# Designed miniproteins, single chains, continued (3), part 65

Each design is a single chain, and the fold is of that chain. pLDDT is the mean over its residues in the fold that is shown.

## One batch from the design tools (miniprotein)

Design m10395
Fold by ESMFold2-Fast:
Structure m10395 (fold): chain A 70 residues (1-70)
Amino acid sequence: MSEEEEQALLTERVRKYLEEIRKAKDPFEAEVIAALAYMDVGIAKAAGIKLSPETERLLEEIDRLVREKR
């Protein structure tokens, strides 16, 4: 798998986490899903995968939505 393929798969996973956070019925569920997203991204970065601007934008949206659900 190429670096571009790994980066694209990470972007799609983060996008799915964001959509699940939007659907979360309570703040605790949203925070748990956000924690999973941050862990996934952290592992990818540790493996040498560079974050795309889209992935960074999605992470900012995750942070905003979790804050709004508090």
Scores: mean pLDDT 82

Design m10396
Fold by ESMFold2-Fast:
Structure m10396 (fold): chain A 94 residues (1-94)
Amino acid sequence: SPIEELIRETARRIAQVLHDAGVDLGSLEEVEEYIEGLLRNYAETKKPSYLVAAAIRITGDLIEKEEDPEKIARASTEVTRLLNELGEKLDELS
């Protein structure tokens, strides 16, 4: 499914952003799987509020695992950007 491929690619890109930021959330594969799980409701319903919920959850996890507010701010900003890009691409498929 093009929708599921976009969800997986977005999860992979977000996992890479978090890894590059130096945030210890586990292995790259574990982070990718976790984010894909957060996006499943959006994949099924196409409801934009689930993308906002995913951004909030990821930012909350960053706050728990990272003490540097600049790292948290940069990572959460990039994550939100990628989630917005996902929403735009999925609208093009609808």
Scores: mean pLDDT 78

Design m10397
Fold by ESMFold2-Fast:
Structure m10397 (fold): chain A 77 residues (1-77)
Amino acid sequence: IPNSVYSRLRTIGLNSFMDIERNELLSKAAEAINNGDYDTAIEYLEKLLELLKKDPTATDEALEAVESLIELARKAK
């Protein structure tokens, strides 16, 4: 996978010490992508997307970014 996918994951990365669960999901998705395990990466990204959908403070841009990464992972496998 291109380094650009890692950069996108870091860009959506929740730069908050209080967002542990979301950071863990992003880290696991990034590790799965690095290992070529796109199915596992998609599962973690879908869980992150569901958490964002339940958060009324989540931006449309953040939702779109996660959905774009899921599409990219689906095309890569």
Scores: mean pLDDT 69

Design m10398
Fold by ESMFold2-Fast:
Structure m10398 (fold): chain A 81 residues (1-81)
Amino acid sequence: MEEVNEAIKKLSEKAGLPALELTEEDWAALSEEQRKFMEEGLVKLAKGEISEKEFLEELLRLVAEKHGAPKEVVEENLAKI
């Protein structure tokens, strides 16, 4: 969790976005499969297989979905990346 939040924060700063951080509740709300996907996403990003934008889009979608955020809010945030 801490390593993932650290990486997300650094990526957000590099992309010129507000620092993103997963709370303990956000992390606990993710399924084991979703957590594994996020960890694999970081590995793919390090290998250059996905862009920083693509990784942030997936992260925002996962967090928003678990918080029951409206699709409109998710779409608006994705459009800003």
Scores: mean pLDDT 62

Design m10401
Fold by ESMFold2-Fast:
Structure m10401 (fold): chain A 117 residues (1-117)
Amino acid sequence: SYTVSVAVRDEAGRGLGSATAKAKAGETVTFTFDASVAAGTRLTVTVSVEGPAVIKEATLTLTSGTTGETYTVTAKKGESGSSAGGGVLSFDPSGAMRGVFPAAADTTVTVEVTVEE
């Protein structure tokens, strides 16, 4: 099994949450974080996996604690800056990914990561 790491940061680089889980090739692991931030705060979510495994696909879902509205972004290998020896996916509203923002001060961030060897 391979270690998958997820970190959530605000636009100032402050850590809002981080976690690790073990995954086998072809397995999907899910992480959930509650982010208490000012409305409109831009979040960066970084996902990595220990080599020789790579990220095949990652799905990020933001859920507003105020409205219940959800926004989902899926990134596949080669579409989000993934590289051999460990994939790094950046979810940044100003970056290469589609922009997402918390609709309210409280936001639940769910990250689903599928690993391949």
Scores: mean pLDDT 67

Design m10402
Fold by ESMFold2-Fast:
Structure m10402 (fold): chain A 61 residues (1-61)
Amino acid sequence: SEEEVERVAERLQREYGFSPEEAREIAEVAAALRKALGLPESMLEPIARMLAETERFVESR
């Protein structure tokens, strides 16, 4: 749901220091992946965190 995506994006900003736009993009990609894989809404935040950690890994290169 859109509201859950927004809440996850706010958390990514707070915990990982992403900009509002970057956090929203990560949360939206996580929501799309969750929907495509048929996963429950409880998996949205775990997927978003996985993507956030991957982004940080790429940035370190």
Scores: mean pLDDT 81

Design m10403
Fold by ESMFold2-Fast:
Structure m10403 (fold): chain A 110 residues (1-110)
Amino acid sequence: AREAAEEAIRAAEAGDGEEAARAAVRAGEAGVEAGDGEEAAEAAVAAGTAAGAAAEAGAAPEAVAEAARAAVRAARAALEAGASGPEAAAAGVAAAGAGAAALLAGGEAG
């Protein structure tokens, strides 16, 4: 469910980027099984992937949460525009990855 994906984002805010990524993926799986459909699963997978990438790059928990939120929003917007689930997930990951990279580059210098 989308609500479960948002709960995973809050876990990232608490400082456990890896746990937040795992929770996001699991939330997507639970959403699909409960009947929330592919949209919820794609959003959660995108959020988990973005959070994992940001954490690996050494981002602070707040940046990880921001990347996850951006991924969920981008994936959902793509689905509403008629994109396929996998294409929407890829768009979300790309958007979040670019944002995380920019934050890391600016934060390190400043």
Scores: mean pLDDT 58

Design m10404
Fold by ESMFold2-Fast:
Structure m10404 (fold): chain A 60 residues (1-60)
Amino acid sequence: SAMTEAGVAAARAGDGAAAGAAVKELVQLNDMTGAREVLDAAREAGDERGARIGERLLQQ
């Protein structure tokens, strides 16, 4: 989705706030696959802030 693509791009750019916001939006839309893709991109890119936000939001 466009939100997943935007979140992945933000995570790869090191924009943890934008990556975290994308994870939050995807969780609210019940797009758990997209949310995990953004979290994984943040982890791979070393975006510690985005990864921390994503991990918190994906705690079920």
Scores: mean pLDDT 81

Design m10405
Fold by ESMFold2-Fast:
Structure m10405 (fold): chain A 60 residues (1-60)
Amino acid sequence: SLIDEAKEILEDAAEKLKDAPLEEQEKAFNDAIEEFKKRFPEYAEEFEKLAKEYLEKLKK
C-alpha cells in the first residue's frame, strides 16, 4: 500500500542518516513526507501521522 511504501521510505531515510544529527534526520523525514503529499494528496493526512510517529521515535 502507499502507507507501507511511505513507511519504507522513512525507515530507509532513518537508516541512511542514523549517524547524522537529529536535525538532519528530521529534515529528511519532512522532505520525504512533503514529496509523498505532492504525489498523493489524498493520503496527506496519513503521511503526516507517519512523520509524527517517526519524529517521536527520534526523540526517544
Scores: mean pLDDT 75

Design m10406
Fold by ESMFold2-Fast:
Structure m10406 (fold): chain A 104 residues (1-104)
Amino acid sequence: APTEIVITTTAEGRTTVTRTADGKVETRDLETPAAVADARQEGLQNGKLTEYLEAEDAEGRPLAAVLESVDGETHITFHRASVDADGRIVLGEAVSETLRVRNP
């Protein structure tokens, strides 16, 4: 399988990257804008990059914005979300249609 890059940003502004290659999963904190840019570049070079942004709806209920960069487009879908005991975002059902935006 190709290398998959998942970037997660919490409401507190903490950013992590999870890299999956050859069945091996590694997670690390991204402490600088340069480190975030490098992780995004690796994911885009593989043709697939997924980003999760923790958010809230108008009632303060947890949401996650899911941004997937595929073949020169960014696909944005909002999901119900929760945070597990390990601080991981767990996606529930999609609550929006997928918005497709062409990358520059």
Scores: mean pLDDT 75

Design m10407
Fold by ESMFold2-Fast:
Order: C-alpha cells, then structure tokens, then sequence
Structure m10407 (fold): chain A 68 residues (1-68)
C-alpha cells in the first residue's frame, strides 16, 4: 500500500495540505522495504513538513534518510 500512501501525499500537496502530505509520505516510507525508495520518501516527507512549518519533524525525516 505504498502506492496508495504516495497518492494521498500527492493529492494533499496539490491542495496545500502539507502536514497531511508529510504524514502520507512518512507512512509510505514506513511501509517500503527498499532503502532507496524509503530514503526518497523520507526526504519528500521532510520537504512537506518544512512547508507545514514543522522543522523538528523535517529534521527527523532527514536523519532517518541519512541512516539508510
């Protein structure tokens, strides 16, 4: 269900609901078993959280991506 979570993130981003978009990409990363895909999804989540004003969540997502 990574594809469904990614689609939710894309739709939320289009509607400028950056918090929901970040949460959706974070969920997609959690469900992914591919380290490369997981890192990309975590970086997308970080970007969305920054746009939502949540710098702490963005930093956490970036750190998780660097560990992969």
Amino acid sequence: MVDLAVELGEVARAHRDYRTAGEAYEKAAELSTDPEEKAKLLRKAAEMYRKAGDEERAERMEREAEEL
Scores: mean pLDDT 81

Design m10408
Fold by ESMFold2-Fast:
Structure m10408 (fold): chain A 60 residues (1-60)
Amino acid sequence: MAEVIAALARQEAARLAAEGRYADAATTLSNASKAVESEDPALAAELARESQRLRELAQQ
């Protein structure tokens, strides 16, 4: 289940990023990270890092 949540969130974040909506893309990945944390902490950490990178892009 965690992998499905992560895959859908990454697909949505990619679409938002393609539109220049980096802050929204980061929020999508951050929410997915929290949703999968109890099931897959390693995947949650990966999603959190991806979210942070997108937030940095939103500020530049």
Scores: mean pLDDT 84

Design m10409
Fold by ESMFold2-Fast:
Structure m10409 (fold): chain A 58 residues (1-58)
Amino acid sequence: MKEVEEVVKKYREKLEKIIKENNYDIKKILKEAIPILEKEGVDRETAERAVGYVLEES
């Protein structure tokens, strides 16, 4: 999925886990989450926006 909303819906649980395990450290979260989302076919800009969206709600 490439759209931010679809990425958030599909990967919310995984992203929330990464956020909690990295104690809300944005730099560490991005280093871990972006490569995972890119491997799933999500582009970097969409991945960054999806991570930001989940962080805002966490």
Scores: mean pLDDT 78

Design m10410
Fold by ESMFold2-Fast:
Structure m10410 (fold): chain A 70 residues (1-70)
Amino acid sequence: SEKEEVLKALREKAEELIEKLKNEKKKEEIRKLLEKTEKEMATLSELETKKLAREAFLEMLDIYNEELEE
């Protein structure tokens, strides 16, 4: 399904960022954001799922960039 493909891609991107991070709290923030997004995706259409996944990934990038600036 399209939702499953989008979720798989988001998980892979999140795992890549988690592996690059050094701060355990920031890793946990990305994990929690992923879990929240997965739960929200369960109630959404396929189109809204793609939009939500993109927005979630941008938030994950912001968390990653915060570590680089600290």
Scores: mean pLDDT 83

Design m10411
Fold by ESMFold2-Fast:
Structure m10411 (fold): chain A 85 residues (1-85)
Amino acid sequence: KQIEADVLVALALITAAIDIKTSSPENAEKIRKLADELVTAHENGDLQAAAEAARKMAEYLKNEVGFEDSAKVFERIAEELERLA
């Protein structure tokens, strides 16, 4: 369970890092804040809050940034974190 959550968070951070590198400075700042929210929740052992942060990231990437492929990755991460919570 812990290693599964750790792998999901690592995947989330890698995806966020790529999106930060390829987006505008304004979008990068918001992505960074959402990634920080996800990491903080995970470090606190709150997998439900981590899943909520991943879902917020997916919504932001899809609706505000237009990164639909990254949004799908975060949707999957949110679903898997919800199952582990």
Scores: mean pLDDT 85

Design m10412
Fold by ESMFold2-Fast:
Structure m10412 (fold): chain A 55 residues (1-55)
Amino acid sequence: SVIDEIEKAALRAYLAALAAGASLEEALQIATDVARELSKQHGLAAPPAMRLLPE
């Protein structure tokens, strides 16, 4: 649940950054930063391994 919430928040930040005109690299960095911040808020030692593709 917490991992899913972090992943959804990171994905939302990624899409919002792209909609605001950020590059793919910038959007990925923003999403990664959001995931790290939320991981710390939830007391996780490290951010979850997020994979958008099942491969």
Scores: mean pLDDT 72

Design m10413
Fold by ESMFold2-Fast:
Structure m10413 (fold): chain A 62 residues (1-62)
Amino acid sequence: AVGDVYEAVHDVPKMGPDDLALSKGDIVRILEVVDDENVKAQLLSDPSRVGIVPKRYLRPVP
């Protein structure tokens, strides 16, 4: 959900200009739900990095 913290389960390459590239283990905050497959997320270690990530690469942090 929006505001929740998620972890990247795999490396995620930047495929387009609005996409957020991630390394496995990167922690992101969900800013917006774009559609059923994609979210807009912010990297917590570098808040200047914001972009679209496929939900399938993310898991909730407990």
Scores: mean pLDDT 81

Design m10414
Fold by ESMFold2-Fast:
Structure m10414 (fold): chain A 64 residues (1-64)
Amino acid sequence: SEAVAEEIVEKLREGDYEGAIELLKSQGFSDVEARVAVADASKVEDEEEAKRAILRGLETRARQ
């Protein structure tokens, strides 16, 4: 999940929002959940904070 969070953040920094959304959906996120997670991570200037936000979302989804 940490490696997936890193790849998602990398895609966001490259401007590949659709790729980031598809990765989140592959991890069990709905389309709406994935878009919200991408929007929230995109507001964060610090790459490590963006990664932590994505990782928190992935962990929350895994517990459902």
Scores: mean pLDDT 77

Design m10415
Fold by ESMFold2-Fast:
Structure m10415 (fold): chain A 99 residues (1-99)
Amino acid sequence: SAAKEEAKKLLEEAAKVAEEGIEKVKKAESLEEAQEIALKTAKEVAKLLSQAKIEDPEVNARAVGAVLLLMAASVAPSKEEAIEYLEAALENLKEAAEL
């Protein structure tokens, strides 16, 4: 279960990255800046999750779902929608870490 503990830590780190991304998007002065921040957040979260050996299909589904939501935020038509996608991604990462 060392792999499970390592995966949990990486999911918790990914959740923190998503939370920091949300705060940066809230401070973004333009939609283009918000989308760029969301894309950078998605790439960083995906990199952390790629290092995690997630063997549980339910945990893996939530982790994949979070990355897709972060990618959706990076092309969202408004800053408000980008924030909604980022918050949904954060919820998925937090739920995955608790499993």
Scores: mean pLDDT 87

Design m10416
Fold by ESMFold2-Fast:
Structure m10416 (fold): chain A 60 residues (1-60)
Amino acid sequence: SYEKSLEDQREYINRMLKATQIPEMSEYAEEFREHVLELEKKLNDEIEKRQSEIMEALLA
């Protein structure tokens, strides 16, 4: 489903964030981490929006 696909994407992003522990390149690693965090937030917002829409439809 679309919702499952979004959750799978979120899990992948979480793994990427954990993998960005690169001390020698900290300045660029931090910029990359910020970008990945922004993507994670957008995906979480989309998942929450979809769940809210389903709940509204179910309760109507």
Scores: mean pLDDT 70

Design m10417
Fold by ESMFold2-Fast:
Structure m10417 (fold): chain A 66 residues (1-66)
Amino acid sequence: SQQASEQTNQSLSRMQKIADDYYKTDVEKGKQVEQTMDDSARLVAETGEQGTRQAQQKTDEVEKSY
């Protein structure tokens, strides 16, 4: 049953979120850095000089969040 499967998945997701909440700052910052670095690299690859400018702005955003 998809309903039973969804209940199991929801329970696991909720437990993971509860664990994350206790270590939220560390995990959250790590995810922000990874996402920004990936976005920056992709923008540079796709747009050249324009992408470089946008990548710098995203990097600055992450640094400001710290």
Scores: mean pLDDT 67

Design m10419
Fold by ESMFold2-Fast:
Structure m10419 (fold): chain A 67 residues (1-67)
Amino acid sequence: SEHVGKAERHIAEAQRALDAGDLETAERHLQKAREYARLAEKDGDTSAAQELLGRVNELLRRIAELK
């Protein structure tokens, strides 16, 4: 799915922002990744979408702990 690829790219950008200490940029990318993961679920990529949403939620939890 195109949406799976877009979600993965946004997660990768969020990881780079997090590594650089830019929590706001990381959160924005994770919100975009969540949007695309939900679209992937609607496309029928349910297993991929579940994995992507799990990764997004874990990274958002880590960011919340750093604040």
Scores: mean pLDDT 88

Design m10420
Fold by ESMFold2-Fast:
Structure m10420 (fold): chain A 76 residues (1-76)
Amino acid sequence: SAEAEEAALQGGLLYAQGRYEEAVEQFEKAIELGLGDDILVLHNLALAYRELGREDKAAEYEARFEELAKERGIVF
């Protein structure tokens, strides 16, 4: 949806500004609005949680990202 895509975009912009807590809020909103299997959203959310020192949450989203990337044949 447009709302989910807007939330993901805002999350990325906030992340670029070093506003990691607000970035997490927007990326989680994007997931709630239907982007829960979006590779880019999951990857960026893991990075934002890592910046916040939330290694537990970073690892959770990194694992989801890696599983989906493998399933879809995406290599980094």
Scores: mean pLDDT 87

Design m10421
Fold by ESMFold2-Fast:
Structure m10421 (fold): chain A 61 residues (1-61)
Amino acid sequence: SMEAAKQGREDYEKFLKELEKKYGKSNAKLIEAVMRFDDPGTIEKLRKEALKEEEKKRAEL
């Protein structure tokens, strides 16, 4: 139903916002992909890229 879908989306969105606040945007995106259980190869690439991107972004700032 629409209400069930809305509840699921709100819960999911709150969870992602909390992760983004704690771990940063790149890590939140990686966790999102894991929760969606995307292709294992894609998840591995995102994990490695998130690590590099987060470190690089911190160094740039």
Scores: mean pLDDT 71

Design m10422
Fold by ESMFold2-Fast:
Structure m10422 (fold): chain A 68 residues (1-68)
Amino acid sequence: SLEEEIKKALEEILKVEDLDVLKGLLERLIKWLEENKAPEEVINGLKEALKKENLDEIKKIIKKLLEK
């Protein structure tokens, strides 16, 4: 399902320890989510995460999105 693919992608992104690499993967995921009409709350949550300049803050937002 789309939700299972999103969860798997986010779990893989959480393993990244380089801020620039993580942001690049997150930008690609957001684009794919928009193209596949994913839930707006997930897309908007990830866009807010992308505005952060700290790995911990970005990962915190992603973890919160996974707690559904």
Scores: mean pLDDT 83

Design m10423
Fold by ESMFold2-Fast:
Formats: sequence, C-alpha cells, structure tokens
Structure m10423 (fold): chain A 92 residues (1-92)
Amino acid sequence: APAPELLSPTERRILEYLASHPDEELTAAEIAERLGLSQATVSRALNRLVERGLVERRVDERGVTLYRLKNAVGAMMRVLAAEVDAWLRERM
C-alpha cells in the first residue's frame, strides 16, 4: 500500500503551510523564513513535492522561481494521512 508517511516532516510542514495559503505564489526563501527553516532544506523538500504533483513550480521573467499549491484537496489529504500514520507509529 502507498505509505502516507513518505512525506518527510519538512515536506509535511511546507505542504500544510501552502494548503493554508492556496492562492499564494512564494519563493523558497519566503517559505524558509515563514517556517524557520534553511532555504536549502526548503528547496529540496519543494522539489520532492513538485515531483509528487502536489506543488507547481514556475520561473518568472526575472528568473525568480515561485511555488504554489497545485491540488489543495489532495495536499490536505496527504498531510492528514501523514499525521495519522505518525500518531499510529508512536502507539504501535
């Protein structure tokens, strides 16, 4: 079965944040500042979320990379599933 826990703690935090702000386009640096993480950590996690089809990435005319939520419902379901899995692992 697909494991909801395939989201790392960092990926979950980023996805949860973006799911709460579905209409915003943000840079990796802005997300890092808002979550108190390094830009390198956030950029790595965002790349994985883009590969999963949960976040979309675009580059503007100035070469700035912007990220936004692609599927808000799917993203929220993945976050909730990962939280449930983490809770079960602590108790099993």
Scores: mean pLDDT 74

Design m10424
Fold by ESMFold2-Fast:
Structure m10424 (fold): chain A 81 residues (1-81)
Amino acid sequence: MEELKKRIQELIEAGKAGDPSKIEEFKKALTSKDPLLQEAAIVALYNMYKKGHEEARKLLEEALKSKDPRVQEIAKGLLKN
C-alpha cells in the first residue's frame, strides 16, 4: 500500500506546514472510505486549526458531527486538548 502511505504522509506534512491550499485535499480524504486517510485528514486539520485557520476549525466541527463513528471518535480525541 505504498500509494496510501504516500498520501497519508503528504496530508500530515501539509497540515504541519499550515498550507490552506491543501484544505480541499483534506476534505476529500475526510470523505474517503479509507479510515487511515480519514485519520490523517483529521490530524492535518487539527494542525491547521492550531495555526489559526478558521476553515480547518469548521471542518473539524463537521467531523465531530459525522455519521461515520470512526471520524467522530478521532475528532473528539484531538479536540479534547
Scores: mean pLDDT 78

Design m10425
Fold by ESMFold2-Fast:
Structure m10425 (fold): chain A 61 residues (1-61)
Amino acid sequence: GQRVFATAAKDYTATKPEELDLKKGDVVEILGAGERGYVIARKDGKTGLVPSSVLGELRIE
């Protein structure tokens, strides 16, 4: 099946246990829609919420 990825446009520090920490340039897999303004993403085997505003354009692979 097709996979969806995005690259973090800026650093993000998780404020809740369900969120992921990101560094600018991190590549994450997009698994689905989260809460308003958030997406469910996977990074380095961890799944969690990230604000869509910290991500660049989505890429389908």
Scores: mean pLDDT 82

Design m10426
Fold by ESMFold2-Fast:
Structure m10426 (fold): chain A 64 residues (1-64)
Amino acid sequence: MKKILLVAAKNREKGEKVAKELAEKLGMDEAIALENWSSEEAREFAARLEKEKGAEVYLAGLND
């Protein structure tokens, strides 16, 4: 089963850097940086990826 990391960040470059570092550290198969996405949008995208790819999806970098 593929593991996908989604990192929500206000800055794309920062999000991409964090996504790459965390993916390497956590053994993720893919990492995707989401620029200015809401928590709701990120969760909807995660649910879609789980359904379409049969992947285990993790969310990081969202502001509470």
Scores: mean pLDDT 76

Design m10427
Fold by ESMFold2-Fast:
Structure m10427 (fold): chain A 68 residues (1-68)
Amino acid sequence: SVEEAAGNAGKAAAESGADPQTAYRMGRLAVKAAGGTPEQQDNIGRGAAEGASLGDPEKAAELAKKYA
C-alpha cells in the first residue's frame, strides 16, 4: 500500500543517515512504485525528509505514514 511504502521509505532514509533531499527522493520513488498520485508522492516525500532530519527511524516512519 501507499502508506506501507511511505513508512518503509521514511524508516530506511533515517536508518541510512540520508540527507533531507535524498530522503525526499526515496519517499517519492517508493510511493510512485506503490501507485501513489503525484500529490501523494510530494507530500510523503516531504514527510520522509522531515523525519530523516530528526535522525529517528521510528519517528521518520510515523511522519511519512501521516502524510499518506
Scores: mean pLDDT 79

Design m10428
Fold by ESMFold2-Fast:
Structure m10428 (fold): chain A 69 residues (1-69)
Amino acid sequence: NKEKLEEIKRLLEEAIEAAKAGNFDLAQEKMREAWRLALTLEPEYADEASKMITEGNDRYLEAKHAALS
């Protein structure tokens, strides 16, 4: 479960970097992978994973808007 949280963090970081590079298809795919992995966590890790994904999604959207501006 801790290993899954670290993998979620890595996927979110990769998604944000892909969005910064203008590769929105890859960014979206990495975001989906993070969401799917979060669904497989034990309940005690669900809140932490949800926070990570919410923050990661906000950063992804900021990066996407910056790249499109």
Scores: mean pLDDT 81

Design m10429
Fold by ESMFold2-Fast:
Structure m10429 (fold): chain A 60 residues (1-60)
Amino acid sequence: SAEEAIAAARELAATAPDPGAAATAGSGYKQGEEMLKQGDEEGALRAAEAGIAGARRVEA
């Protein structure tokens, strides 16, 4: 769900050892939270997932 993806992105932002990965995950979950407040669950999920994917690319 969007809430689960946001929670995962928030955890990644808190625990990622790379500051670029942490910042990318942080951006994703914050965007996701804002979209959820607007009632856009699809956009919220996409934003959180993009943040997680971007963070993983920085770690690679």
Scores: mean pLDDT 79

Design m10430
Fold by ESMFold2-Fast:
Structure m10430 (fold): chain A 58 residues (1-58)
Amino acid sequence: EQELLDEIFRLLEELQRAIKNGDTEKVQELLAKIDELLSQLSEKTRKAVRRWVERVLA
């Protein structure tokens, strides 16, 4: 799971950059990739990552 977490955090950093740039297409692409990786995590870890994303985007 650590390797998946590292990849997810990398994608989250790219997501923050895309949001700041107003790149809606890139935001959608990155969200899809993040959701795919989240599906490979344990339910507990997946929920924690989603809560973190919601806090950052709010």
Scores: mean pLDDT 75

Design m10431
Fold by ESMFold2-Fast:
Structure m10431 (fold): chain A 67 residues (1-67)
Amino acid sequence: SFKEELKRLGLEQLIGAAEAGDFSAAASIARSLKKKGLISEETADKIIEAAEAGDGKKAAELAREAL
């Protein structure tokens, strides 16, 4: 569905940002996905916490688990 495609694209963009060390972008994308209801609040909050801690590997891992 269109909603599944938006979720996938958003998570792929988040993974790219996290792996590039752009933690601000990764956190912003996670907040956007949460606001749009594309990922759970629990998943989004864990990704945001990892990104704000500078843990790009954990943020990317959590995003991959949500795919």
Scores: mean pLDDT 89

